# Designed miniproteins, single chains, continued (5): the designs that were tried, part 66

Each design is a single chain, and the fold is of that chain. pLDDT is the mean over its residues in the fold that is shown.

## One batch from the design tools (miniprotein)

Design m18280
Fold by ESMFold2-Fast:
Structure m18280 (fold): chain A 68 residues (1-68)
Amino acid sequence: SSDEQQLLQHIDRLVQQILQETGNQQLVQEARQTMRDMLRQGISDGLPLSVMKQILEGIAESFINQAK
């Protein structure tokens, strides 16, 4: 769906931000997997696009903060 494509693009942008901020490929891989798992679950649960974007952004921030 169009929403799923938007969320996948959003994950790609967030993953690039994690890479730029941390330089840590292991964290990038873990974050990508965590975000993909959340996307799958959120779609299954019928979560709104805006809520899913906020959760993904929170996951990215958590991984960036973990690297510091």
Scores: mean pLDDT 86

Design m18281
Fold by ESMFold2-Fast:
Structure m18281 (fold): chain A 56 residues (1-56)
Amino acid sequence: MKEVDDLVDQAARHLASGDVDSASDLLRQAKRVGRQQGIPDSEVVDRAGDAGGRAL
């Protein structure tokens, strides 16, 4: 579970720095890891939005 949150946090930091390409790649990795841990893609996206709101 921590792996998804770490990837989501990294994606939020890249987005805050204007690196949209790296942020999107990290989100794809978070979705893949989340799927392996039984987390639906929608939950990963929701966590990414929450992390982005906190970072910005």
Scores: mean pLDDT 75

Design m18282
Fold by ESMFold2-Fast:
Structure m18282 (fold): chain A 75 residues (1-75)
Amino acid sequence: SDIVERAIKRVEELAEKNDGMVPEEEAKRLLREVADSKNDVTLAVGAELRVIGIGLDNDGMVPAEELIELIESMK
Protein backbone atom coordinates (compact mmCIF):
# COMPACT_ATOMS: atom_id res chain seq x y z
CA SER A 1 0.00 0.00 0.00
CA ASP A 2 1.06 3.64 -0.50
CA ILE A 3 1.38 4.15 3.27
CA VAL A 4 3.88 1.28 3.58
CA GLU A 5 5.91 2.63 0.63
CA ARG A 6 5.92 6.14 2.16
CA ALA A 7 6.93 4.78 5.59
CA ILE A 8 9.87 2.87 4.06
CA LYS A 9 10.99 6.01 2.17
CA ARG A 10 10.86 8.01 5.42
CA VAL A 11 12.98 5.33 7.19
CA GLU A 12 15.57 5.57 4.37
CA GLU A 13 15.66 9.40 4.65
CA LEU A 14 16.11 9.28 8.45
CA ALA A 15 18.78 6.54 8.18
CA GLU A 16 20.82 8.63 5.69
CA LYS A 17 20.98 11.41 8.32
CA ASN A 18 21.66 9.04 11.27
CA ASP A 19 24.33 6.58 10.01
CA GLY A 20 21.84 3.86 9.07
CA MET A 21 19.80 4.25 12.26
CA VAL A 22 16.35 5.67 13.08
CA PRO A 23 15.52 7.25 16.48
CA GLU A 24 13.13 5.04 18.49
CA GLU A 25 10.46 7.78 18.75
CA GLU A 26 10.40 8.23 14.94
CA ALA A 27 10.32 4.44 14.44
CA LYS A 28 7.30 4.18 16.77
CA ARG A 29 5.48 6.97 14.88
CA LEU A 30 6.03 5.27 11.50
CA LEU A 31 4.92 1.85 12.76
CA ARG A 32 1.84 3.40 14.37
CA GLU A 33 0.90 5.18 11.11
CA VAL A 34 1.09 1.86 9.22
CA ALA A 35 -0.83 -0.05 11.93
CA ASP A 36 -3.51 2.68 12.16
CA SER A 37 -4.04 2.44 8.37
CA LYS A 38 -4.94 -1.26 8.94
CA ASN A 39 -7.08 -0.54 12.04
CA ASP A 40 -5.16 -3.24 13.96
CA VAL A 41 -4.42 -2.37 17.61
CA THR A 42 -2.70 -5.74 18.26
CA LEU A 43 -0.33 -5.14 15.33
CA ALA A 44 0.42 -1.63 16.65
CA VAL A 45 1.20 -2.88 20.18
CA GLY A 46 3.36 -5.76 18.89
CA ALA A 47 5.39 -3.45 16.63
CA GLU A 48 5.92 -0.93 19.47
CA LEU A 49 7.19 -3.64 21.85
CA ARG A 50 9.64 -4.90 19.19
CA VAL A 51 10.96 -1.37 18.59
CA ILE A 52 11.40 -0.84 22.37
CA GLY A 53 13.46 -4.05 22.56
CA ILE A 54 15.63 -3.09 19.57
CA GLY A 55 16.12 0.42 21.02
CA LEU A 56 17.29 -1.00 24.35
CA ASP A 57 19.98 -3.01 22.51
CA ASN A 58 21.01 0.02 20.37
CA ASP A 59 21.03 3.06 22.73
CA GLY A 60 17.56 4.27 21.71
CA MET A 61 18.16 3.77 17.98
CA VAL A 62 16.64 1.27 15.54
CA PRO A 63 18.64 -0.11 12.57
CA ALA A 64 16.90 0.95 9.35
CA GLU A 65 17.05 -2.60 7.96
CA GLU A 66 15.21 -4.04 11.00
CA LEU A 67 12.59 -1.25 10.92
CA ILE A 68 11.99 -1.79 7.17
CA GLU A 69 11.55 -5.53 7.90
CA LEU A 70 8.93 -4.69 10.58
CA ILE A 71 7.06 -2.33 8.22
CA GLU A 72 7.18 -4.92 5.39
CA SER A 73 5.77 -7.58 7.77
CA MET A 74 2.76 -5.28 8.35
CA LYS A 75 1.67 -5.38 4.68
Scores: mean pLDDT 80

Design m18283
Fold by ESMFold2-Fast:
Structure m18283 (fold): chain A 80 residues (1-80)
Amino acid sequence: MLKEEVREFVRKGEEIAALDLPSEEKRALFQRYLDEVLSRLVELLRAIVRAELEERPLTPEQREVVEALREVGLELLAKE
């Protein structure tokens, strides 16, 4: 499930944040992981974005994915 992928993304970010490393090193590790995760999710996100741009209705599954990503994104931004 994409929601599980998003949960792993958050968990990995928290794990990197907990490392005893300089902020610059942590940022580099997180960026590398982010790039990998985004590459794996990009096709699904492209389909969602294309539907939005072409004013097509999202499937219930796509809508749930967007909602889950939005919630996780808000949680990450609001944590600190």
Scores: mean pLDDT 68

Design m18284
Fold by ESMFold2-Fast:
Structure m18284 (fold): chain A 93 residues (1-93)
Amino acid sequence: SPVEKVAEALLEVARKMDEAGYWPQALAFAVAASLARRTGNPEEAIRFAVEIAKKLPDKDLQIEVLETLRKAAEEAGLDSAVEYIRKALEEMK
């Protein structure tokens, strides 16, 4: 399911944020996963998560999060979300 692929990726990202000590960000990504499942809209959940990722204080974590979301979006067949993430990655030059 595209919803479950995206939700699982968002929960993996939340776990990584928690491990890194970014607890508010961990909660925000967990909320994004819940939104994907509750609304059945994985594309909007990814867009929400990308905006959280852009505000992360560590550039390496920003890139790692966006790459994780891009892979999940590709596997879920969400072409518009993949392009949105790709543009975010290009802006982080």
Scores: mean pLDDT 86

Design m18285
Fold by ESMFold2-Fast:
Structure m18285 (fold): chain A 94 residues (1-94)
Amino acid sequence: MTPRTRELMRRATELARAGAAPEELREIAEELERESLEAAAVVYGHLAATTRDPEALARVIRAAVETEGADRDELVALLSETLDVPRAAIRAAL
């Protein structure tokens, strides 16, 4: 893990613990995407769980497909049911 990725993850953890606005966590997640898709997915996963934002879910799905070769349609179905977010909204964000 690069020093920059580690610092961004540290900031994300502190903001999450402080109950910071979702926009602040999203900004860090976008910076993390340039360094590590896996690290960005952790922050987007937190955003998806707390806000149920379809765009955050789409980022988690894209990271899993790119890094693990996961099935996109199966993940859309699973996360839609688990977090009660419409499949159409997730697909529109993909």
Scores: mean pLDDT 81

Design m18286
Fold by ESMFold2-Fast:
Structure m18286 (fold): chain A 75 residues (1-75)
Amino acid sequence: SSLIDQFVSELEKLSDEKLVQATTFVLSLLGYNPGYSRSYALKLSKDERIELSKEYLSLLSEEQQQQALDYVLSL
């Protein structure tokens, strides 16, 4: 999907810290605790954070996918 492709493209532009924030946000939209999600994201490589965020974004509603993209664009 074009939205997921744009989301992944925007993640590639982020610093490590902002990418951790983006990954944490996507996990929180799925109902995971933000602190736990951040701790988990910090253990991943950049490529793993992007792949995880992409996979989990695909499980979200269209409205939540847009919310995640808007969040990333605000970083």
Scores: mean pLDDT 87

Design m18287
Fold by ESMFold2-Fast:
Structure m18287 (fold): chain A 76 residues (1-76)
Amino acid sequence: KEEEEKKKKILESIKEELKKGLPVLEERAASSKPDELLKLTPEEEVIDIIKLTMERAAELLGNKEEVEKILEEILK
């Protein structure tokens, strides 16, 4: 929200979470790769897209608590 660096780090963490151990989510990410989303959309829009992507990732992996932490860092 504030400070561009903070948003960037959150987005990078989300990308790494998706790459790290979300193999099921990897198929969905292939349709709209997080890395490409970060390049194509404005930063504010990217945050919303990433939030939606991580919400789906949390649902698929049951890792909602960790994802919610990241989202709270952004929204706060």
Scores: mean pLDDT 53

Design m18288
Fold by ESMFold2-Fast:
Formats: sequence, structure tokens, C-alpha cells
Structure m18288 (fold): chain A 60 residues (1-60)
Amino acid sequence: SLDEIFNEIEELRDTIKDPEVRASVDAMLDWARKRKDLQVAQQVLDTVRGIVQELERREA
């Protein structure tokens, strides 16, 4: 479950074209990996999903 969450965050990160936003997501992912806490990982995933949704809206 934890590994599945990290994999989903990585897939979402790879869709991000903005290098500054991608770096911010990488920092959040690294922090979540160090914590190894399911709640923290889920919160990071939810945050990254929101970032990707907002970026897609701007490209439309």
C-alpha cells in the first residue's frame, strides 16, 4: 500500500512539465519516503493530485 502510493506520486510527478513544480513534488516525495508513514504519504499524494489538476486546468 505505501509503495503503491509512492508509485502513484512518481507517475503524477512525471506528468509535470514545470521544473520548479517538479522539484517541489520531489522534495515532498523524499520527505514522505523518509517518514514511511501512510497518513503522510496519502497527504502528499492528495497534494500532488491537486497540483496536477491545477496545471491541467491552466493548459486548457
Scores: mean pLDDT 81

Design m18289
Fold by ESMFold2-Fast:
Structure m18289 (fold): chain A 96 residues (1-96)
Amino acid sequence: SMEEEMVQTILNRVQDLIENIDKLTEKQVQMELGSLAVHVSSITVLLKKLNSPEDIIETLQEIQDLLHQAELSGDKSFAKQALEQVAKKLQQMLAS
């Protein structure tokens, strides 16, 4: 479905960031986290307009909050842990 494709696209970006986080500066990690949060926000707005299930919308909002907390932390270790939680949430959405 289009919903699954959008979720998969975010998951691919999250996994790429996890794999490359140690190669990036703290500023680059913050910029990528901000970009991801904007992407998740945009998809959340679109899925709301498409009448996607409320649980999907709530999970995307939780993901956006985790990404925002990671960006504000300025800590790569915290960011990696938050990204791993985000990946698990996205994988759970795709498994449903």
Scores: mean pLDDT 88

Design m18290
Fold by ESMFold2-Fast:
Structure m18290 (fold): chain A 61 residues (1-61)
Amino acid sequence: KKKEEIEKRLKNVEKRARLAGLTPEEIDLYVKAEKARIEGKEDEYKKLLDEMNQVLEEKSK
């Protein structure tokens, strides 16, 4: 896969998540999930989505 394009995409994803008002913890999870999805790591992606959903659930309480 094109390493340079992936790195630029992940930086853009981080910037957009930050602009959307996510916390640093949420941004980190979102970037990790996107990287796992791009790399085709389904198990890791699912785990990161579960962690993100838990963080969002705590925020909504």
Scores: mean pLDDT 75

Design m18291
Fold by ESMFold2-Fast:
Structure m18291 (fold): chain A 64 residues (1-64)
Amino acid sequence: SAVADKAKEWAITSGDVKEEQIASVTAVSDTEAEVTVETPSGTAKYILNVENKKIVGMLVGEAA
């Protein structure tokens, strides 16, 4: 997906995310993708808006 590819590239180049930390990228809409990253504090999920190149939400899970 072009949206997923753009979100991944943005996370690596503009975010504080290393390519090795990216576990998965899933397109949620035509402009948003969910990026799952492995961090020292655990697994975090970010919703990135590729049109605005911004993190629009962060999903940690309700009670993981």
Scores: mean pLDDT 67

Design m18292
Fold by ESMFold2-Fast:
Structure m18292 (fold): chain A 90 residues (1-90)
Amino acid sequence: AADAVAKEVVTSIRHLFPDVSDDDLAALEKEIRAAVKAAKSIDAAAEAVGKLARDFLKKHYPDLSQGHIDLAEQSIRRIALLVLEKEAKA
């Protein structure tokens, strides 16, 4: 579950921000895996992953509007939730 979430989120960020470094994405992937493993529920894991993506974007794209950051957080949280729900039902 954790690896699947990390891969999908990193792929989505790379697609939207193709100039992001592989090293920065690898660091984010590691943090996402840790957050998913530490979470007490699927909802808590998805929320934590969304916040990690939000903080990553704020750090690397400081000129990005708050609206774009909020939309990205919501989208990434939704992706994480769908992956976690699929893994739980499989």
Scores: mean pLDDT 82

Design m18293
Fold by ESMFold2-Fast:
Formats: structure tokens, C-alpha cells, sequence
Structure m18293 (fold): chain A 61 residues (1-61)
């Protein structure tokens, strides 16, 4: 579970770096769809979305 969350965070951080024109909201919408498709629990989905949002906001300053 934690390893899957860490991998998802890293993947979307790299995706954001590769696609700097995409908004945080667009990236998070893609992440939510991805997490649902991968059968993440509601709790793990919420935690992953929060961690990625914090990371993307830090990167955007």
C-alpha cells in the first residue's frame, strides 16, 4: 500500500515535470482517474491526492 502510494506520487511528479503547461487541477484529475482504475482504497486515494497536491504546489511555488 505505502509503496504503491510512493510510486504513484513519484510517477505524477515526473509527469508534471514533463508537462509544465498542465494545471495542477488537470494533473490531479488524471491522478484520481488513475487511482480509481488501479483499485486504490478510498483512504489510499485521498492520501495520494493530498501528497501529490502538496508536491505540485511546492514545485509551482
Amino acid sequence: SDELIENAVKMFEELAKANPSMSIENLLALLEDFLRSQQFSEEDRERTLKLVREKLEEMAK
Scores: mean pLDDT 81

Design m18294
Fold by ESMFold2-Fast:
Structure m18294 (fold): chain A 65 residues (1-65)
Amino acid sequence: HMPLPELTPEQRREVMRKLLEAIEAVEKGDYEKAKEIVATLPDPRLREQALKFLESLKKYKEKKK
């Protein structure tokens, strides 16, 4: 239920694109690259939420055998 901060449509699309790129980096095993991508997000709250999501995704992949 955490709402996104007020962004323009262009900013929102850019954030979504970067999040998808970060997810793709985690899928490729490049967690460091994923963290670099989310660090470029304009809002520190978005960066924190994205990092938590990437951590959860990494843990899920670690447990999947």
Scores: mean pLDDT 75

Design m18295
Fold by ESMFold2-Fast:
Structure m18295 (fold): chain A 84 residues (1-84)
Amino acid sequence: GAAATARNQARLAEEVASRKEIDKLLKEYLENGDEETKQKLIDYVVERSIKDLLEAGKITPEDLEEVRKQLEERVNARIERAKK
């Protein structure tokens, strides 16, 4: 129905906005080397990834601590690679 289509469009807009925010934070960090900006970027990506994985049913609440740690390490490594 129309309501479901509108909700799906809103979610897509949120995904686009999230990608722009991630790109903005990464660019800011690469320009200034600010550790607070890096931490914001890591937290933002990790929280979004966890939300997406939970909504997709790919992880359970019991997996959250382990998945969070793995995502934090992976995002940090990716940021460090982008810095080089």
Scores: mean pLDDT 76

Design m18296
Fold by ESMFold2-Fast:
Structure m18296 (fold): chain A 95 residues (1-95)
Amino acid sequence: HMENALKYLKQLKALVDQLSQRSSVSQDLLDQLSRVVNNLLSEMTTIDQIKAVNDMMSAAQRMMNARIRGDAEAQAASEAEFDATVKKLEELVKS
């Protein structure tokens, strides 16, 4: 399951990076995000891993909100937070 979890995490990061760079979000991108999140959650085996996915999605939401507002400082802070949550989940999946 670790290999699949890391694959979905990489896909999720790429989709979030793509969403953060766009001024508008398509339904197709939102559908892709939902599918990847569901796939990632299906590979989670502990409550800590599930919590880490939720923390990561919360950070991604803050990053997108900062982008929409044009708040460059908040966007940079949220990007750093998102990267930290991705790293935390990778560590939990690999352990």
Scores: mean pLDDT 79

Design m18297
Fold by ESMFold2-Fast:
Structure m18297 (fold): chain A 100 residues (1-100)
Amino acid sequence: SEGAELFREYFGPIARGDKEFVEEKVREFEKIPDKVKSAEELLRLLSVAVFAYRMVPDEEVREIIRYIADRALKVIEKITDPQVRAQYIKQVRAEVGLAE
């Protein structure tokens, strides 16, 4: 499935602490004009990073989680619907909480 393919694509680089890969993906997703879709892609990347950290706790992966979360929140601020914005802020906080 597409979800399984994306998980595999993201998991390997994140688990290795590949900051350049993460920064490139974040920049790609930030360029998506639909900020809801942009936020959804960043949240997917964040979920994979949190999963990787929970499997093998590593401080480089924790830094990646914080980086993705910060950039996702900045994209979410651009969403015009306040209910959708609040929902995605809650999702970012929930994901980050799983890595604490």
Scores: mean pLDDT 87

Design m18298
Fold by ESMFold2-Fast:
Structure m18298 (fold): chain A 59 residues (1-59)
Amino acid sequence: MPVLQQQIDSLDPEKAQQVQQFVDQLEEEGSAAVGDPEEARRKSEEAQKQIQEKLQQAK
């Protein structure tokens, strides 16, 4: 998402790297659930929530 990348870029460089690694890890975990559309959707929503929490803590 463009908005997510913009938020990451607005952080301190070290914190931006930590958040980016976290996002990459969640994307890998999310792709593992592609066999079930409902599971993939739920995983995606959970990942998005966790990413937002990580961004808040990185400030």
Scores: mean pLDDT 70

Design m18299
Fold by ESMFold2-Fast:
Structure m18299 (fold): chain A 86 residues (1-86)
Amino acid sequence: AARTAVLQAGLAAAQAELERERKDIESYRKGLENHLAAQKAASGDPAVTAKHQAEADELIAKLREEEDRYGGALTRIQGHQARLAA
């Protein structure tokens, strides 16, 4: 049998995980914005532009990974909430 207290603790843990992943996503988005701004500022130098584009591409890949993890955590939270509401 599931105990409400145990389920609430599981929900709190999943929410904490979601918050960490949300902060990581925001951090990566900020990094991406900074690299794109630097790329625009360096538009006269193709080597510098290429370096910033490569760093932006890496951050985009990391963002996709973190957004996938965020979606998984959100699904777990929704499951816990549905069970608590029942």
Scores: mean pLDDT 77

Design m18300
Fold by ESMFold2-Fast:
Structure m18300 (fold): chain A 70 residues (1-70)
Amino acid sequence: ARLEIVHPNGAVETHEVPDELSAEELKALVEELTGIAPADLTYDAAAQTLTAANGSRLERQGEDWVLLLA
C-alpha cells in the first residue's frame, strides 16, 4: 500500500507501507513520520481513521492511506 502525506503548504510526500497495518502499527508509523506521539492519536476502527490532537488526520483511501497535516 501507499501513504501520502499532505503538508499544510500543499506539498505531498509518498511512502510505501504494508498493505495491512494494525491500529498500533499505524500510530507508530505516524509517530515515525511526523513526531506526533501515539498518546495524541485517536483511532476509529469503523471509519479507519487516526485523528491527532493538533487536527492532523490519517484516512483510508481505497487500499492506500492519506495523512492530512494540520
Scores: mean pLDDT 81

Design m18301
Fold by ESMFold2-Fast:
Structure m18301 (fold): chain A 65 residues (1-65)
Amino acid sequence: MTTVTVEVPAALADAVYAAMEAMVAAGQLESVEREGNTITVTSRESAEHVRSMVTTVVTHLEAKA
């Protein structure tokens, strides 16, 4: 398993965390934790893949603003 820690915009931290928790519930990720604006994700995928997933979520949330 791979664990990746990513710092996200503080304004989006709650929304990114909620989206990542939904991905855990869907079986796409193993676990997610949040500490302030820092999100820690554990997955069976590579670190690059996990970072790409977080970036995609941030971009999608920014596009909805």
Scores: mean pLDDT 80

Design m18302
Fold by ESMFold2-Fast:
Structure m18302 (fold): chain A 67 residues (1-67)
Amino acid sequence: DTERLLRAGRVAAEVEKEIREKYGADAHVTVDLDAGTASAVVTGNLPEEEKQRLADEAARRVEEAIA
């Protein structure tokens, strides 16, 4: 699982950086390697729909990285 963990961490860091740079928002991704799932929370001065969309996209990208 070391390779999956490293991949998940890299993708999570990239997505968090993109959201911070583009939207000025904070994104936090949580990964469950045993379940093969990820969840994300986006906080900041954005519409709720946009925060949810970004959170869903972040989680999806990390889940794809660990598949």
Scores: mean pLDDT 83

Design m18303
Fold by ESMFold2-Fast:
Formats: sequence, structure tokens, C-alpha cells
Structure m18303 (fold): chain A 71 residues (1-71)
Amino acid sequence: SSLRAALEKQLAEKRKLLEQLQQRKAEIEAYLATPGLTEDQKKVAQRLIAEIDKRIAELEKEIAEIEAQLA
């Protein structure tokens, strides 16, 4: 059905965004492992991780809802 095709497309797009956010988080976590970072640099990076984690949680919820509709 057209609805199923639309949901499958949204699922693929959200899974791609999730992978991109997880990769971005890993890059920031690697940055935080760098010796000699200032407290301000650490705080900025930690805030970015918190924002990414919130977006990941929202995407995971949306993915689960679409997967439930496709089951």
C-alpha cells in the first residue's frame, strides 16, 4: 500500500539520521578524550552530547512507533 511505502521511507530516513547522530556523538566523545582541554571546552562538548542524546531518544521512539505500525 502507499501508506506502507511511506512508512518504510520514513523509517529508512529516521534510521539514517539516528546513525548520523550516533557517529556525531562518537566524534565528540573522542574529542573529550583529548588531553589538555579547558573546562569550557569540556562543558560545551558535554552540552552537545546531551542535545544529541535527546534527539537520539526522540528518533528511537519514532522508529519504534513506525515499526509497530509495520508489524
Scores: mean pLDDT 90

Design m18304
Fold by ESMFold2-Fast:
Structure m18304 (fold): chain A 82 residues (1-82)
Amino acid sequence: SLEDLKKKIESFKEVAPELVDRILKLINMGEEYLKRLEEAGADPETIERLREQLISFAKKYVELLEKLKNGEITLEQVRKEL
């Protein structure tokens, strides 16, 4: 779930606190955007597609943060992906 992904991202806060906070802020903005679209009566297929994109974004950053923690990539490389 997106909530599980957010918790996983938060677990990397000791490794890269500012980066983690920024990623979580972007995810929260995405959730708020989806909520506003639903309230505005947006097409359900559009909402589902955008939700899939938000989940994919969160999954991507879990993978990048795991690589950062393992020393496989640099903090600068993760920042460039954002």
Scores: mean pLDDT 85

Design m18305
Fold by ESMFold2-Fast:
Structure m18305 (fold): chain A 79 residues (1-79)
Amino acid sequence: VSLDTPKSGDSFKPGTIIPLTGNLKKGDRLELVDKNGVIVSEGYATEDNKGYLVAPGIAPGEVTLKINGVAVATINIVE
């Protein structure tokens, strides 16, 4: 799966909305996973080509964005 946003290396503040755009299908599973494999945010694409996740309320640094269990980007949650 290819995303237009976010891109690997993008940064977001804790508790903010992370908009997802790109080759998504309605119902696709969206997850942010920390370095220990713990899911720190989750959701589903609500329509084709669009979704969102909420950044965790903590600043864990680097997290992996997964779609249907497949890693697609590595982003940063920082203050």
Scores: mean pLDDT 82

Design m18306
Fold by ESMFold2-Fast:
Structure m18306 (fold): chain A 98 residues (1-98)
Amino acid sequence: SLKEKALEIAEGIKAMFPEFAKPPDPNDPLWQEKAKDFISIDEIIERIERGELTSLDEFYEAVKKLIEQIKAVTPEGSYLYKKAEDIEKLVEEEKKRL
């Protein structure tokens, strides 16, 4: 099912990139200024489980927002920026699976 597929991908991302599983530290001014309305992997999983993400396209849009937020607050070529690129590649490969 679409829900099962979205959960599989989201849980996989969480397992590989646990640093993005939780919202950022509320005392970190960089995240407060640069990543307003931050979406964590745990929040994406919760939205899938509640049926709030009704399609794989909505799921992919949520993951894209997470990637864009990470890239907005981290320097290009940094460790976290590279991890955001890895998530992007993982999602593109999943989109190609039949």
Scores: mean pLDDT 75

Design m18307
Fold by ESMFold2-Fast:
Structure m18307 (fold): chain A 78 residues (1-78)
Amino acid sequence: MVPLDPESGERALELAKEAMASEDPSKAASLLTAAMILAAESGDKKTLKEVYEIAARWAEREGDLEEAERLRELAEKY
């Protein structure tokens, strides 16, 4: 519950936002994957929730409604 690495959390949110600004789906997917890993390493549940919510919005935008629902359910648990 206490952040293990605040810099990892901040970087995770930056990568997730960069992914949402990207017009390249492959680049966006790579950035979101990196963001989720860094958010998990941060130990901050709030950062994890925000990254999952961003990833869910991206999946919905790309038409992957099943993945979007899964990511929103993960976000709601934090």
Scores: mean pLDDT 78

Design m18308
Fold by ESMFold2-Fast:
Structure m18308 (fold): chain A 74 residues (1-74)
Amino acid sequence: MEELIKEVVERAVETFRRALEAGASVEEALLEGNFAAIDLALEYAEAGKVTNEQAQKALEEASRAVEEEARRAA
């Protein structure tokens, strides 16, 4: 559980930061970060490694982390 949340959050935040470095707007970077988190969480759920509830929780944590990074970047 913790491992999934950590990995999904790290993927989202890393994607957000890379998008900003590439010249994306904060809004565009936020969108890219959230999509990266969704893709990873969905892969774990489809592989049967986690429940849908666990995947959903990881996505909620990732969304909050990326929103917090976006707030700091503004």
Scores: mean pLDDT 81

Design m18309
Fold by ESMFold2-Fast:
Structure m18309 (fold): chain A 79 residues (1-79)
Amino acid sequence: SAAEAIEEAERLLEEAEALLRAAEPTGDPRLVLEAGVTLGVARIALGVARLYPEDEEMARVALEAAREALRLAREALAQ
């Protein structure tokens, strides 16, 4: 459901934010910047999905954005 996708996106973004904060002091600044920008875009997508909570497509877009933000945050931390 849209609600489940929104809740999952929220969880993934919380993890991505924590990983990015851990990466900031020692990570590659280019990867940290890329992860930060992607996290910002994902937060906007989640905000839009919350405004249209019955729109399963909006929820899916937010979830995909959150997954990409988490992927990049993990990559930034690994460097």
Scores: mean pLDDT 86

Design m18310
Fold by ESMFold2-Fast:
Structure m18310 (fold): chain A 69 residues (1-69)
Amino acid sequence: MPLSLRELARRLARELGVSERTVLRAIALTVDLGESPRAVAERLGVSESTVRRAVRAYRKAVAEGLLPG
């Protein structure tokens, strides 16, 4: 079975020290809405590095065929 976005968010939340909701919002705002990582970081109250790490992990999972692009 492909990895669910929820399962990816749960793993990343543990690694980044943020909530699953924060990871999901970072991915949605950056990938689906095309907002810059800086703008998303300001909206979520996290570092730009946290947003970039979440998006990188999502893109890697898509590239590995674990998630749909």
Scores: mean pLDDT 79

Design m18311
Fold by ESMFold2-Fast:
Structure m18311 (fold): chain A 96 residues (1-96)
Amino acid sequence: MDDKMFMELSRQLTHLDDLLWEGKLRYPQLSEQLDQILVLLSQAGTYIANGDYDSAIKLLEEAKKLAESIDSPLAPSIVEQIDRLIELVKKAKEKQ
């Protein structure tokens, strides 16, 4: 396992978490949908920590679908960041 890859996963998760919390402050009307994405990301992070990458990918894909359903200029940025996370988790799985 590449320690640099796990550090990058942690960094990307933190960055996306920050983006979602900022989004809730800027767009209070999206708070419920953004909270649902935050819960899915938190659960995915737990699965990543446990080495269960398949469960993590499933939750990240669910979070991506939810983000795509949001009618907001913020949605494309959230989707892009989730796609980056999915790609990194898939790379982490290949190295196990």
Scores: mean pLDDT 83

Design m18312
Fold by ESMFold2-Fast:
Structure m18312 (fold): chain A 67 residues (1-67)
Amino acid sequence: MDPKELLDQTLDEVKKTGSPETAQQAQQMVDATQRHVAANNEMSPENGQLSAEFGVKLIKKQVQDDL
């Protein structure tokens, strides 16, 4: 899956299940992760994908901890 699609799907899940505040926090985390993914993808597509997967795990953990 494209790193952008993975992050967008994760954000959509948070928006469906979380509060508006949690959704805004997740959006900020997605935006920050996308910047890291773009930078890492310049070096290697594999590094970009790994960065996106790691970011998704952090976002999901943060949302779960806030609930």
Scores: mean pLDDT 72

Design m18313
Fold by ESMFold2-Fast:
Structure m18313 (fold): chain A 82 residues (1-82)
Amino acid sequence: SETEAIEKARRQKEMEEAEQEAKRQKNFDLRVSWTERGASIEELLAFAEQMGYDLEKIRKEIEENYEESMERWEKIKAEAKA
């Protein structure tokens, strides 16, 4: 019983870590890029909100074409802050 409880706790931790790693890896083009470049996406959304852009439209563009959308919006953000 104790051994089973310890084994289940270990499996739970391993599953949680593996699930987070799998989600991070799988969503690299979206949410992993969000996590690793989260500051850029969060800054982008904060900038867009401040400037009155449609946040839902921006999120949709990022979800559909992350690399292209982020490059385009980073340029717009840099240009507006210059």
Scores: mean pLDDT 65

Design m18314
Fold by ESMFold2-Fast:
Structure m18314 (fold): chain A 64 residues (1-64)
Amino acid sequence: IEEKLNLKVFPGDEPDKPKTLKEIIDELIERMMKDASEEEKEKAREELLKIFLNSADYLKKKFG
């Protein structure tokens, strides 16, 4: 994975959760889009990652 799923977006949340952001996204895609094409799954992963990136930026602005 080059740059699509190799980004760190949460500020130390990994220890509080048994899964990484990538694992959470992958699980959601697998559960909700199990019958979807690879292209659709990849697009959904990218959209979710963008949402989490925006959330991380928001938290950084609010808390530090």
Scores: mean pLDDT 64

Design m18315
Fold by ESMFold2-Fast:
Structure m18315 (fold): chain A 73 residues (1-73)
Amino acid sequence: SSMQEEELKKQRQRLIDQLKKQAAQYKKEGKYSSYSQMIAMINRIKGISISDMKDPMSKQIMEDLQQRRKKLS
């Protein structure tokens, strides 16, 4: 449904914004390996279309990226 796609779009954008904030902080701290990991995650998420987010693999990727973000905190 359109409401489900809107929610997925918001979820994706929230994750991108959070990763961008963490990436900026790691860059400021000179943690370039962590910075590169954040940029790679952002690029991977940006490569996933909203229609593709209904696919189980794309959902798993998003969940894995969210868990990795939590572990780095």
Scores: mean pLDDT 72

Design m18316
Fold by ESMFold2-Fast:
Structure m18316 (fold): chain A 68 residues (1-68)
Amino acid sequence: SAARERAEALYAEYLATPEEQREEFLRALEERLLAEAAELRAAGDEAGLRELKEEANLFQERLKEELL
């Protein structure tokens, strides 16, 4: 799925990020995803919002596996 591909790309970027900068990466990502979600809600794009949430959830699951 497109969401899975995007989540995998984000995880690869996260791993390529130096450890010192990973918290900044996660903050920037959260801000971006919240902004995109707000735009999708304003547009009434329920399918896009669902895809964005799936992307975020898949990335979070990957991150948990790495940190635990």
Scores: mean pLDDT 83

